Designed miniproteins, single chains. Designs and how they scored, part 79

Each design is a single chain, and the fold is of that chain. pLDDT is the mean over its residues in the fold that is shown.

## One batch from the design tools (miniprotein)

Design m2721
Fold by ESMFold2-Fast:
Structure m2721 (fold): chain A 99 residues (1-99)
Amino acid sequence: MSFEEKLNELLRRARPRVAALYAEAQADPSVSPRELVLRVAEVLVEVAAEIPGLEAEVELSADGKRLTVTITDTETGSKVTLTFDLETGEQVAGEIELA
């Protein structure tokens, strides 16, 4: 299975879970953008662990303002890196590195 096929499978599995988290956040204004992003990152890590040959790593910036999620194909070394602003909940960077 290619890295693209693994990413498509990850998105297929994660999408309904992520959509449920966004729906919860919209219904409950006490859910902060930070809490939403952290829960989305947890879903991505859990789903990546279910897919053979994918691993996911989460890194919090030293100032606590940004969260980086890296999804790596362990067979090729190809990876996707997503960076989120924890104040706004917005994705501020995205990078794909193909081996």
Scores: mean pLDDT 83

Design m2722
Fold by ESMFold2-Fast:
Structure m2722 (fold): chain A 92 residues (1-92)
Amino acid sequence: SEEEEKKIVELMKKIIEKEDVSISFIEKEAEELGLSPEVKKEIIDAVKEALEGGMTKEELLEGFKKSLLAYETKDKSAEERKAVAEKFKKEL
C-alpha cells in the first residue's frame, strides 16, 4: 500500500531525527503513525535481529538513512539522486 509506504518513511525519518533505535521508541512511533500490527511486528523483529546479530546503533541508523535515500531516489536520475542526498545531509 502507498499509504503504508509513506508511514514507514515517516517512521524512518523519526528514528533518524531522534537517533533512537530502541524497540520501545520504534513501537510507540509506529503506533502513533497508525502502521498495521503486522508491518509494525516485521519492523520490530528486523531491528531486534540486527541488534542481536551485533549491528551497532550507528550502523542501524546508517542503514535507515540509506533505505530512506533509496526510497526518495527511486526512478530518479543521477543528478536528482545527488540533489536529494545533499538535502538529506542538511535536514537529517
Scores: mean pLDDT 76

Design m2723
Fold by ESMFold2-Fast:
Structure m2723 (fold): chain A 60 residues (1-60)
Amino acid sequence: SSKDKMIKYIKDYIPIMDQQIKDMQQQYNSVPDSDVHKKSVYYTSISLFQTSRDFDKSLL
């Protein structure tokens, strides 16, 4: 069914999202605390990806 295909796609994609979040967190940690704007951009991106991943996980 289309639902089974979607569930499989989500399960396969979650690890990819987890890796992307991890990579963004590493980039965030490499930015000096004094660079507030750049840290804010990474923080927002991480939060959006985490929210998307958590939403997808809620569909399982």
Scores: mean pLDDT 87

Design m2724
Fold by ESMFold2-Fast:
Structure m2724 (fold): chain A 106 residues (1-106)
Amino acid sequence: DDAELAQALDEALRTARELLEWVKKYDPSLVPKAEEIYRLVEEARTADPLTASKLLGRAVELAKEIYDEAEKKGNTELSKKVRDAYERLEAAADRVEGIAVRRLTE
């Protein structure tokens, strides 16, 4: 369902935007990674489902890196927000992957 794909990608974009805002507030040194996540999610919105799944997978990896860096720095507020964003991006990536796999079997 194209509506299911659009919903998952919209949720990912909203999450990437929120993550970028939190990173700007709590650790500006991580802004380039957060901007890369946003870029990957924007590219996923215009891609086929298989390509979108791969782009979102890369975004999830970068979100994990931001989480690990926030934890190392002891930035508890940022790491809590990044953990929530990481989990939401992973859920969106899983939904898009499921759609891509279903379309490959048709």
Scores: mean pLDDT 86

Design m2725
Fold by ESMFold2-Fast:
Structure m2725 (fold): chain A 93 residues (1-93)
Amino acid sequence: MVEIESEARLLPSGAREATASVRVVDAQYAKVTVTLLDEDGNVLASKEGATLEGPGSEATVTIRLENAPDTIRVLVELSEEGVREGPTATVVP
């Protein structure tokens, strides 16, 4: 199972920084890709994080956006070694 925790912060430049922490509680080996979407599903930014190696592994991915909307959807994919879609989480400031 994948657990996602997400946070959004406003920076002095007006950029929004979003972080996603991904924890695996099952035995899984996968690359973590985090994609930030707007409410309509348009891709704002995407970043590949660390490879997860088994139960209890955690990866944190930080993405900064310029001129981001107030609501950001966070999509996590665990797919590079085995195809798996992660849950989508909404980040509300």
Scores: mean pLDDT 63

Design m2726
Fold by ESMFold2-Fast:
Structure m2726 (fold): chain A 86 residues (1-86)
Amino acid sequence: YLEYLKLVAGEEFAKAFEDLLKNLSPEIAQRAFDVLRKLKMSPEEAAKAFKLLASIKDPELGQRAVDAMEAAKSVEEALKKIEEVV
């Protein structure tokens, strides 16, 4: 997924995803990526979501943010849910 992200979304997304993997398990990071795909986030929206998640240093809060994103019905709601946890 990281190599795929570099090819299609560019270096900024790759760095944000790498930062996520330092604080969150690969499984949780993968779940976050699946939400971005499900909601069909633009590259700019996806980068914003990943940067917000990467800013969460507590793995438990990071997991809560991803769980909240999975419940979201829109891009706007998903971003708002992450911001509520941060």
Scores: mean pLDDT 74

Design m2727
Fold by ESMFold2-Fast:
Structure m2727 (fold): chain A 67 residues (1-67)
Amino acid sequence: MEEKKRKLEEAENFRKEADSRIAAGQSQLDADSKTLSPEAYQAGKKALDDFRKRAEEEVNKLIEEAK
C-alpha cells in the first residue's frame, strides 16, 4: 500500500517537472524561431514532442506500477 502512494506521488511530481521543462523549451524555441532555419525549428519542435511523449509514458508506467 505504501508503494502505491509513493508511485502516484512520483508520477505527479514527474508530470510537473516535465511540464516546466516543456514550457522552458517551447519558450526558447519561440524566441529563436526568427533566427533558426526551418529544419532547426522542426528539429527543436520534434525534440519537445518526443520529450512530451516520453514523459507521458513514464507517468503511465508509474501509475501502472501503483496498482
Scores: mean pLDDT 79

Design m2728
Fold by ESMFold2-Fast:
Structure m2728 (fold): chain A 75 residues (1-75)
Amino acid sequence: SRKQQALERIKESLERAKELIREGRRKEAALVAVQGGMYGLSEAQDLYLQGDFEGAEQVVNEVLRSLREVDKLEK
């Protein structure tokens, strides 16, 4: 489903950001995380406009969780 594809891509973005942090490339990791978040919010908006309110909420929550995890790794 579109929701499942969005969730998987957000998770892939988080894993790429973690890889970049492990390599000491923190600025690039932050950019990847922000780009993944923007993508996820755009997909959530489309799901909301299509009437999939629960799917939109799940995608927003995945974005928030991803950004929070990156923030913790940088502290």
Scores: mean pLDDT 85

Design m2729
Fold by ESMFold2-Fast:
Structure m2729 (fold): chain A 98 residues (1-98)
Amino acid sequence: MEADAQTFAEAVTATIKAPEYVELLRRTLVEAVRDHDTRLFTLLLNSVASVVGFMPPEETLLGSVNKAIEALLRAKQTEAAQALINLAKQLGVSAKLP
């Protein structure tokens, strides 16, 4: 979990050129997954998909996970997409790389 959150946070913040936010994003992801805060997790993933992939928001947890994976793959961040799949699994979402 923490390693996956670190990998995801580093890839996202590098893509948006904001490395100073790595620790904040990592911590927020760990807290959302640990506390089973699916609303916060969905909000974070919609924000990532919007900023990284210019994609519209998804209302469902599964939809937001799939859109964030697509955005990361378009940005060539395959390791971050896999880290997201591992984090989503902790919340009961079974997503896979295409």
Scores: mean pLDDT 79

Design m2730
Fold by ESMFold2-Fast:
Structure m2730 (fold): chain A 82 residues (1-82)
Amino acid sequence: GALADAIDALEKALEAVKNGDEDAAINALKKAGEALSNASLSDATADDIAIALTNALEAVKNGDKDKAIEALEEALKLLKEA
């Protein structure tokens, strides 16, 4: 389902960040966003996840691996609790 696809994409983004693969991380974040657009989430949960994904993308683009990992782990936590 869309939620499971989003979780898989975010886990791949986290692995890419840990490996220093910025392009793979950005592509995985894009796939997570696409999957989330098809997921049945509350507006509040969707907004919180969107903020976490934005923070992750900015951290990846800035080369801030630690912040990218923290933001991705927060997004995964929010998604798994949804």
Scores: mean pLDDT 82

Design m2731
Fold by ESMFold2-Fast:
Structure m2731 (fold): chain A 64 residues (1-64)
Amino acid sequence: AETAAIQAASDAFARGLPLDEAIAVGEKVATLSERDRAILEVAYYVTRGDWEKARELAERAGLE
């Protein structure tokens, strides 16, 4: 369920939805944890080509 929620949110921002709206789409599938939201935020910047911002956010969230 959580994996499906992350996939739904990722698919939504890949289609051009803003990050906050994409997260809301995922949360309609299953409740997202703070860690899941951080993972989605990192993925969002990766899809936008902003690797430096993605790395910064991953470090702040404790993702490695």
Scores: mean pLDDT 75

Design m2732
Fold by ESMFold2-Fast:
Structure m2732 (fold): chain A 60 residues (1-60)
Amino acid sequence: MSPDQLVDEAVKLARQLDDAPSREESQRLARQLSGVLRQLTDDQVRRVERETGLDLTPLR
């Protein structure tokens, strides 16, 4: 997967997490997002944070 595809995936997961209707769904999405974030550089994580407006520090 290209770096741009990983950033796009992280943005999608972060938005889904923010909109999650239940704690169980939020926890599942947070685990998936954490897995993607571990593959990103610090600069790429900051890009996801800028595009979503979310603080992703707790998921790293």
Scores: mean pLDDT 77

Design m2733
Fold by ESMFold2-Fast:
Structure m2733 (fold): chain A 128 residues (1-128)
Amino acid sequence: DLGGRIDALRAELRARLAELSSGVPTQLLRLSVSADDISLEDEVRTDFDNPESSLYASLLHALLVAQLLYELGLDEEAQRLVDLVERALAAPPEEAVRLVDELLDLVEEIAKEHNIKSSVRVVSSELV
């Protein structure tokens, strides 16, 4: 089921980001997406100096958009985003970068079509 896939991918991405954030300075990132009467937020600590952390944060943002689409009943658009996230996570690094670029373009296209508002904000910084 699509909802179960989104939940599993979110858990995997958060686990990978937590591992990459261990023992390094991080920033708290707030991800927000909204359309109509639905608003969703997520927060994750990430090291933006690490390209892999930045990649996983982008995938997490795309999943939040997919969750919003799913709750709006736009299952086909949500499935397309989820499929790209799954492929990016399974891919070698060079392929993953290309898939993330494709995913970000698709997110922008879908957001414009469905009047989705999204923001990514740094809320706090922490040095360890």
Scores: mean pLDDT 83

Design m2734
Fold by ESMFold2-Fast:
Structure m2734 (fold): chain A 78 residues (1-78)
Amino acid sequence: ATTREQFEQLLREYSERLREAMDAGDLAGAIATLEELIAQLKEMKANTTDPELAKLIEGAIEHTERLLAALREQLAAQ
């Protein structure tokens, strides 16, 4: 079962990877990192029975999808 601690750890790991990609100017790598994060968050949401945790995961998915859309537009403009 998905736990709050697993959710928080996942966000920390992907935030680190995203920061590293952005610091390197690797926009394509940043996009790939966010796509992986969305997939992992959707799996975690499907595997949780805690409605409070499910709501937090959904919020993280929505936020990550908006950031992904913005980065994709930025890459297309290059």
Scores: mean pLDDT 86

Design m2735
Fold by ESMFold2-Fast:
Structure m2735 (fold): chain A 71 residues (1-71)
Amino acid sequence: SLEELRNSPFDGEQARMIVAGLAILRAEEEKDPAARAEAERLIAQMGMDPAQVEEAVELARKLREIVEQQG
């Protein structure tokens, strides 16, 4: 949750990037129009360019793999 991220060692910029990356991954995997619209809204709010979006997705993908390996 966002509340767990507040107590995380991640800085605010990295936390936002992870949240955006996870939303983009969810939209791609579920192919859900609502999830896609939410991901696009987050990208617009953060002013992310295509390279930043790609890095955010890669960061989120790596984080998801770490969580899956620990769970």
Scores: mean pLDDT 70

Design m2736
Fold by ESMFold2-Fast:
Structure m2736 (fold): chain A 89 residues (1-89)
Amino acid sequence: EKEELLFRAEIVLSLARMALAIAKTYPMSREEAVRLVRLVAESARRLGLDELAEELLETAERGLREGLSAVEILERVVEVIERRVEELR
């Protein structure tokens, strides 16, 4: 069970890292970053990681309220998923 959860969390991490790489390479609005986080969170939910999905959405909403850039929002999202992956190891 933990091995399956770890694998699923690593898939979510890969998706978030791709989003972050795009944001670092191309101009991206904060709204576009939040939309990408919603897609990552939906993927997490479909993989049975509902708690992680909620945490990602909360992280994006906080970043948006704090006026963080697209890159900064996605960096925080990646950090949340990385922490979850480490907890499952």
Scores: mean pLDDT 87

Design m2737
Fold by ESMFold2-Fast:
Structure m2737 (fold): chain A 70 residues (1-70)
Amino acid sequence: SAADQIAKYDADVQKLLDAHKAAIDAAVQEAIAQRPELADVWRSIGDGILTIYQYNLEKEREAKRKEIAS
């Protein structure tokens, strides 16, 4: 069904988001280890990157739901 297809797609998207969050967190932690005095700056940069990624994924999810609903 369309609902089953959407649920599977949402699960796949969540896995991608979780993996990307882990990668950003690891990069931020490495940057903080190199320059601890800039910890707040590195966290802010990481948050910004994640926000942009989430926005792009949500746009793709919205487009996919429209395709399935058509």
Scores: mean pLDDT 82

Design m2738
Fold by ESMFold2-Fast:
Structure m2738 (fold): chain A 84 residues (1-84)
Amino acid sequence: DPELEALYEEILAELLKERPTTLPYGRKRLEETARLIARIRAAGGDPAVIEEARARINASLPENEEIQKKLLEARKSGKKFVFK
């Protein structure tokens, strides 16, 4: 899904540009991370970029599906969501 790819790219951009941040802890961390990686790979993403991003995303991905939903809603409204 393009929205999940865009979410993944946004989180990757934050990890590359922003300072490390404390993220809320959720229970669906591994499932959501694997889902995002699978979506990016299915879209024909660069494997080297995916592997590097996976390690970084695992440390910084919001581990709460409610926050993931807010990130997608923020993109649709054109606003930025800031990790805390």
Scores: mean pLDDT 51

Design m2739
Fold by ESMFold2-Fast:
Structure m2739 (fold): chain A 85 residues (1-85)
Amino acid sequence: SAMEKRYEEAKRTLERSERLVGLALQGGLTQQALPEEELPFVERELQRLRRIAAEKGIPSEVLIFLPEEALRAAKRELEEIEREL
């Protein structure tokens, strides 16, 4: 069903975000050091950050991925879906 697919997608996003937070805590997470399997998820997050940077006048060359923010967003989405199940 559509709700089950949404739940599975949110769960996968949470798992990816948790892995990226783990890498960031090890001091190894940069755009140049990202695992290939995480690139589609990170690209979506980078598009969001580029919009924020443009609004605040921050050069894109200093843009960094914020895995903790992605983790918080994924947790909230999963909790909302679980309340509907």
Scores: mean pLDDT 59

Design m2740
Fold by ESMFold2-Fast:
Structure m2740 (fold): chain A 96 residues (1-96)
Amino acid sequence: EMEEIVSILAKEFINEARKNGASDENIENAKAFLLELKEKGVPLEELAAILQLALEMVKKGEGNAYEAVKKAYEKVEKDKKLKEEYLKKAKELAKK
């Protein structure tokens, strides 16, 4: 279930980034960063929260895909309440 949620969020994030003019290189850099986090043992729940926050940042124009995912990771890593908030949003987005 969490693997499916992360997959759905990643697809939505990439689609939104492309709609906002992200280059292929920028999208590949964002994907590489997400793979690094997964390889470092970041939990799937945290990855879902990071992707949800990064998606909202891209929608607001608060950076390109790579910048958004890096900033989202920094915020989620240091703030447990923010992680729980965005994980809840991620689960709701994946349901519908």
Scores: mean pLDDT 85

Design m2741
Fold by ESMFold2-Fast:
Structure m2741 (fold): chain A 76 residues (1-76)
Amino acid sequence: SMQQNQQESQEQLQRQQELLELASKDPEAKQKIDELTKQIQEAQSRIPEDPDGSLARVDQLIDEREKVLEEAAKKV
């Protein structure tokens, strides 16, 4: 149902905001997140040239960023 999808999206946004607030208290984690986000954008820009390799790279970088956010949340 569309209502359930909207509720899940709202929960995701709330969790993202909480993680970002926690990361803001850890400057090292924030720097790593910013660098990974930049690398994700660069990898995405290469998708037209190398879709398979670039998509794999994006997935890897997203996973790394998620781990950094999780570590930052545990430290606070």
Scores: mean pLDDT 72

Design m2742
Fold by ESMFold2-Fast:
Structure m2742 (fold): chain A 61 residues (1-61)
Amino acid sequence: AAAVRAEIGRVLKEIEELVDQYNAATAAGDDAAAQATVSRINELVGRYKALRDELAALEAA
């Protein structure tokens, strides 16, 4: 459980950093950079959901 929680924390921090990058890219009018950050955020959101499901299964017992 502790290892899964640590991984969730890392993923959430990376998402937060990418959201900041997305906001900076959109403010600068850099559509290519904005699209790249959206793609990466979507991948990390998928990983976050998988980790949340794993943690829930471990702690629901």
Scores: mean pLDDT 83

Design m2743
Fold by ESMFold2-Fast:
Structure m2743 (fold): chain A 92 residues (1-92)
Amino acid sequence: MSPIEKVKLLLSKLFIRFLFYQQLPPEEAVENLKRDLEDFLKQVEEILSKADEETRKKIVEIVTNFLDSLILLAPEEYRPVLEEAKKKVEEL
């Protein structure tokens, strides 16, 4: 499985969890989102560490675009955590 395919699977998993958060109280949703984003970013960083420079740039773009989409769709309470995650991705 390519690095890009691995990242796309992680994004799919994160999106499914994001949909589940809508069933939780906002404070619990934000705490779960923060944890899931930390786990996600750690896995993305591990994939990036093994990827060439061109693949790294593509992965950062894919992840950043996905986080921008989540920010657009997310309740206001989720946005600070998503914006912090986006900033961390841009620093990778």
Scores: mean pLDDT 84

Design m2744
Fold by ESMFold2-Fast:
Structure m2744 (fold): chain A 87 residues (1-87)
Amino acid sequence: SFIDEFLEELEKLKEEHPELASLIDEVKETVLSNKDKLTEEEIKEILKIVKDFIERFKAAKTPEERSEALYEFYVKLSELLKKAEEK
């Protein structure tokens, strides 16, 4: 299923970025808790948001840039979840 593919991809990201394991687990729990409200396309968008965040976080040179990447990540995730609930 697309959920199984999503979970497998998150596990790979956790193996590659163990310092972000807690954040990735939070995403996993959020998606599983909302799976009946999320479309396949929205779950794919969440995976893209996670991957884009990791790339930005790794490119960051300062703690401030890392904090900004984290803030933007939560903003994007929250907006997507809000839109999913408004259906």
Scores: mean pLDDT 85

Design m2745
Fold by ESMFold2-Fast:
Formats: C-alpha cells, structure tokens, sequence
Structure m2745 (fold): chain A 74 residues (1-74)
C-alpha cells in the first residue's frame, strides 16, 4: 500500500509537471503561430501525461489540452 501510494503520487506529480510545462509553453507563445512540429511535440508530452496520471483532474486537463492542440493540426 505505501509503495503503491508513493508510486501513484510520483506518477501524478510527473504528469502535473508535464501538463504545466505545455501550459507555460503555450502562454509564452501568445500571439505567435505554433508550427506543426511544435504542436506534435506538445501532443506527445500530453499523451505521456495521460498514460501516467491516476488523478482524474490531471487526466481531464491533459485530454482537454491535447484536443485543443489536435484541432490546430486539423
């Protein structure tokens, strides 16, 4: 239980950092068009966060950001 709880906390922490990094990158690029390569890189980061996260809020946030970035590629 303690080992599983610790691993879950680590996984969620890493996922939260990944989501925060994508958000910070998007905020710093305000008013600037993102390249397809940049969009795909951010999508890959969010996909990893979704795989790793156990917290439903973190998963929902990562999925919402991924959908927003995917819409820009369409």
Amino acid sequence: MSEEELQRQIDDGVAEIAVATVRASLASQKGKALSDEELRAMIRILERAIELAHDPATVAEARALRAELEAQLA
Scores: mean pLDDT 80

Design m2746
Fold by ESMFold2-Fast:
Structure m2746 (fold): chain A 70 residues (1-70)
Amino acid sequence: SLDDLENYISEKLEELRNEGTPSELLREFYKQSQEVLDKLAAGEISESEARKRIDELYEEAKKKLEQLKK
């Protein structure tokens, strides 16, 4: 459901925050994840596609965080 995906995004955002992710990267992840939810709500993508895109955004944020640690 949309609520399940919103909760999933919140969980991933908390994980990134706990790993010391800068606020700018947290805002980027949140904004892009909200755009995915907007497309789902508009019927433009499926829930499975939305979940996949959120997972890809999370992976990208983790990669950017690791680049900043060095």
Scores: mean pLDDT 85

Design m2747
Fold by ESMFold2-Fast:
Structure m2747 (fold): chain A 96 residues (1-96)
Amino acid sequence: MAKREAGVESVVGELEDNADPMEMVRAIIEYNKESGGVIKGVAVVNSTNNRTTIRVDSDTYEKGVEALRKAAEKLGYKILSIEKDTSATEAPPKVP
């Protein structure tokens, strides 16, 4: 019942060297509009070694992963890795 306290899961996806972070963010936002607003946030986290890292916040890990994959597939980009933000452990019962 109270699992809604962990209401946002963060997923971090690393993209290939030629991926445009702006295009990727746009594609994720469009996916969010089409899928009924499952994505709560999206950000470019890092861009090093000619690679872009995108963070997606959603209700579940699965929805964040799908958004990243759908956006990358639409743009023809390869996702090198997808990881859950392990710091998102919700031990407290409610908000900070």
Scores: mean pLDDT 70

Design m2748
Fold by ESMFold2-Fast:
Structure m2748 (fold): chain A 57 residues (1-57)
Amino acid sequence: DEEKKKKIKEVLMKEEGLSEELAEDIAEKMLKYPESSIESLSENAKSGKKLIEIIKE
């Protein structure tokens, strides 16, 4: 889903301070492995709740 990838990328760039290239790579992986990503994000990211909501949408 291109819209979900775009939303995740924007959050990663603005909230986590990642580069556009790195944010796109991570967003793509989060959408391919959503369950694993949700588990990781709940413990380790300051924007985790926002990212989890986008993945589950």
Scores: mean pLDDT 75

Design m2749
Fold by ESMFold2-Fast:
Structure m2749 (fold): chain A 61 residues (1-61)
Amino acid sequence: MEEIKKELEKLKEKYPGLAEGAIKAIEDRNPVGLLAAAKELEELGFKELAKKLRELAQSLM
């Protein structure tokens, strides 16, 4: 979790809305929000981070 949050914090400079939304989804334990953020991250080329968010979402389902 902390590693994922650190990567998202670094994204705030370029994609503040996406990064903040993803961090909030982690804090809220919201699997739907995590999957939505993962899809957008994958579209932007952050495939490894997107995979980590999808795995986290599956662990909450």
Scores: mean pLDDT 81

Design m2750
Fold by ESMFold2-Fast:
Structure m2750 (fold): chain A 60 residues (1-60)
Amino acid sequence: NKDLALSRVRYFLDSMGPDVAVLMAQNLVPEITDEKFQAWADRGITPEDTTEAIDIVEKW
């Protein structure tokens, strides 16, 4: 359920910040691979990474 996934990611972005929002997106959609998430995490998760994660969830 894409709408529920998007609602959850946005909720965690607002309440807990970008790191938790991106982690939630990874747990919800297989298109955000462990390799992609680790690359983001290794350099520090940015607002741009969060926007990319939300876009992937929206297109899933």
Scores: mean pLDDT 77

Design m2751
Fold by ESMFold2-Fast:
Structure m2751 (fold): chain A 109 residues (1-109)
Amino acid sequence: LSEEEKEKLEERIKILDERIEENPDDAEAYIRKAYLLYQIGKLKEAEEYLKKALEIAGEDNPVVLTLLARVLYAQGKLEEAKKYATKALEIDPSNEVAREILEKVEKAL
């Protein structure tokens, strides 16, 4: 990411922060913020926001589970990444991203 692209992503995060302040139960805002945090390399913060999204949206949200698995894998948290990727695949067996994460984790374990 260029510095200019990073600044645009940080500006989008600021808008999502305002949305979360106005509606703390907006799971979509937490998911979008976590994805932007992931793109700029703030992996620990991305994990925190995804766990909040999971609490709000429910434990069976395949989008949140898949993104959480990606973020955990990027952090080297392989056992946790496997757990969430497996759960996402149990809900949606056609989930290509979750399948790829699981394959990478199994090769690294």
Scores: mean pLDDT 84

Design m2752
Fold by ESMFold2-Fast:
Structure m2752 (fold): chain A 79 residues (1-79)
Amino acid sequence: MKEKAAELFRKAAEYLRQGKVDEAIRYMKEAADLLEQEGKTREALKVYALGISAATLADMGQRDEAAALVEKYAEEIEK
């Protein structure tokens, strides 16, 4: 369900803004698992790459940039 996956990404973005990277990764993993359950394996793999990029940005102190990256992806998968 694209809508639920997008909601999980938006929650991950909120945690990234708060600097709670581990919580954000957990929500992104749940979204990836949901996409995989729907047979969207390639989209789930893209989420793994997105998670690494977002976590790296957040660890560098670029929390708003990390959150924006995840929110942009949430918007794309809803379409």
Scores: mean pLDDT 79

Design m2753
Fold by ESMFold2-Fast:
Structure m2753 (fold): chain A 71 residues (1-71)
Amino acid sequence: MDAEEAELQALAAPAPASEWPAREARTAELVAQVRAIGEALSKKLGTDEPLKGAAAVAEALRRAVQKAGYF
């Protein structure tokens, strides 16, 4: 998880507009994986905290990408 979080932060870093389509596609894939991990942990631990954490990280990353000038 730590390595995946570091990759998500790197993908949200400032980049030329020409790189954003590729970074956005890869970011969306990683976001989906983070959410899936959160769901699996929530089921295993019997709590929804990991799921809520993963959803919050995914939403924050989407907003960061938009604010960085992709749109």
Scores: mean pLDDT 64

Design m2754
Fold by ESMFold2-Fast:
Structure m2754 (fold): chain A 93 residues (1-93)
Amino acid sequence: SEPLKETLEKVLELGKKAVEAALRGDDFEAEVYLGMAKLVVGVSKAIGDEESYKKSNEILKIVEKAVEAALRGDDERAREYLKEAEEKLASII
């Protein structure tokens, strides 16, 4: 559905920005983008869109791992998690 696709794409977009910021050493900007991704997921839950919430939360959990790896300086693992998130989104849409 359009709302599901839009929600998942927005979470991944914000997640990519968070990872890119973390890889540059901008921890604050990474936290801001990750917080925005969490807000998008939280809005789906608040409005009762259970499918968008469940599926976007699955993408968010992978993105959180990517950001954590990037913040540790593990660039390769961060990019692997990001690719996993992209593949997960493609499998849902």
Scores: mean pLDDT 88

Design m2755
Fold by ESMFold2-Fast:
Structure m2755 (fold): chain A 91 residues (1-91)
Amino acid sequence: MSLEVTVRPGEITVVATYEHDGEEHTLVLVVREDGQLVASAIATGKGVNRVELTFPRTPGSEVVAYAFLLDSSGFEVARLRKRTTIPAVAP
């Protein structure tokens, strides 16, 4: 499982990816800005699960992305976290 946060002049893009050959898994991506939920997405399937979220850049904010991987029974088998501080001035 991988979790990447990309900060661009006008936007932030968060990508979570998981590759599995076997039973169905659910990949959940949750993004918080200054402690508040701003975006989330879910992908369920076999093989490759990929979730991408893009949202406006807020100067001076703290962005925390969480990726959770759930098995076919809904049990959490992996978790990743990325924290990114957005510069206080606009790009």
Scores: mean pLDDT 78

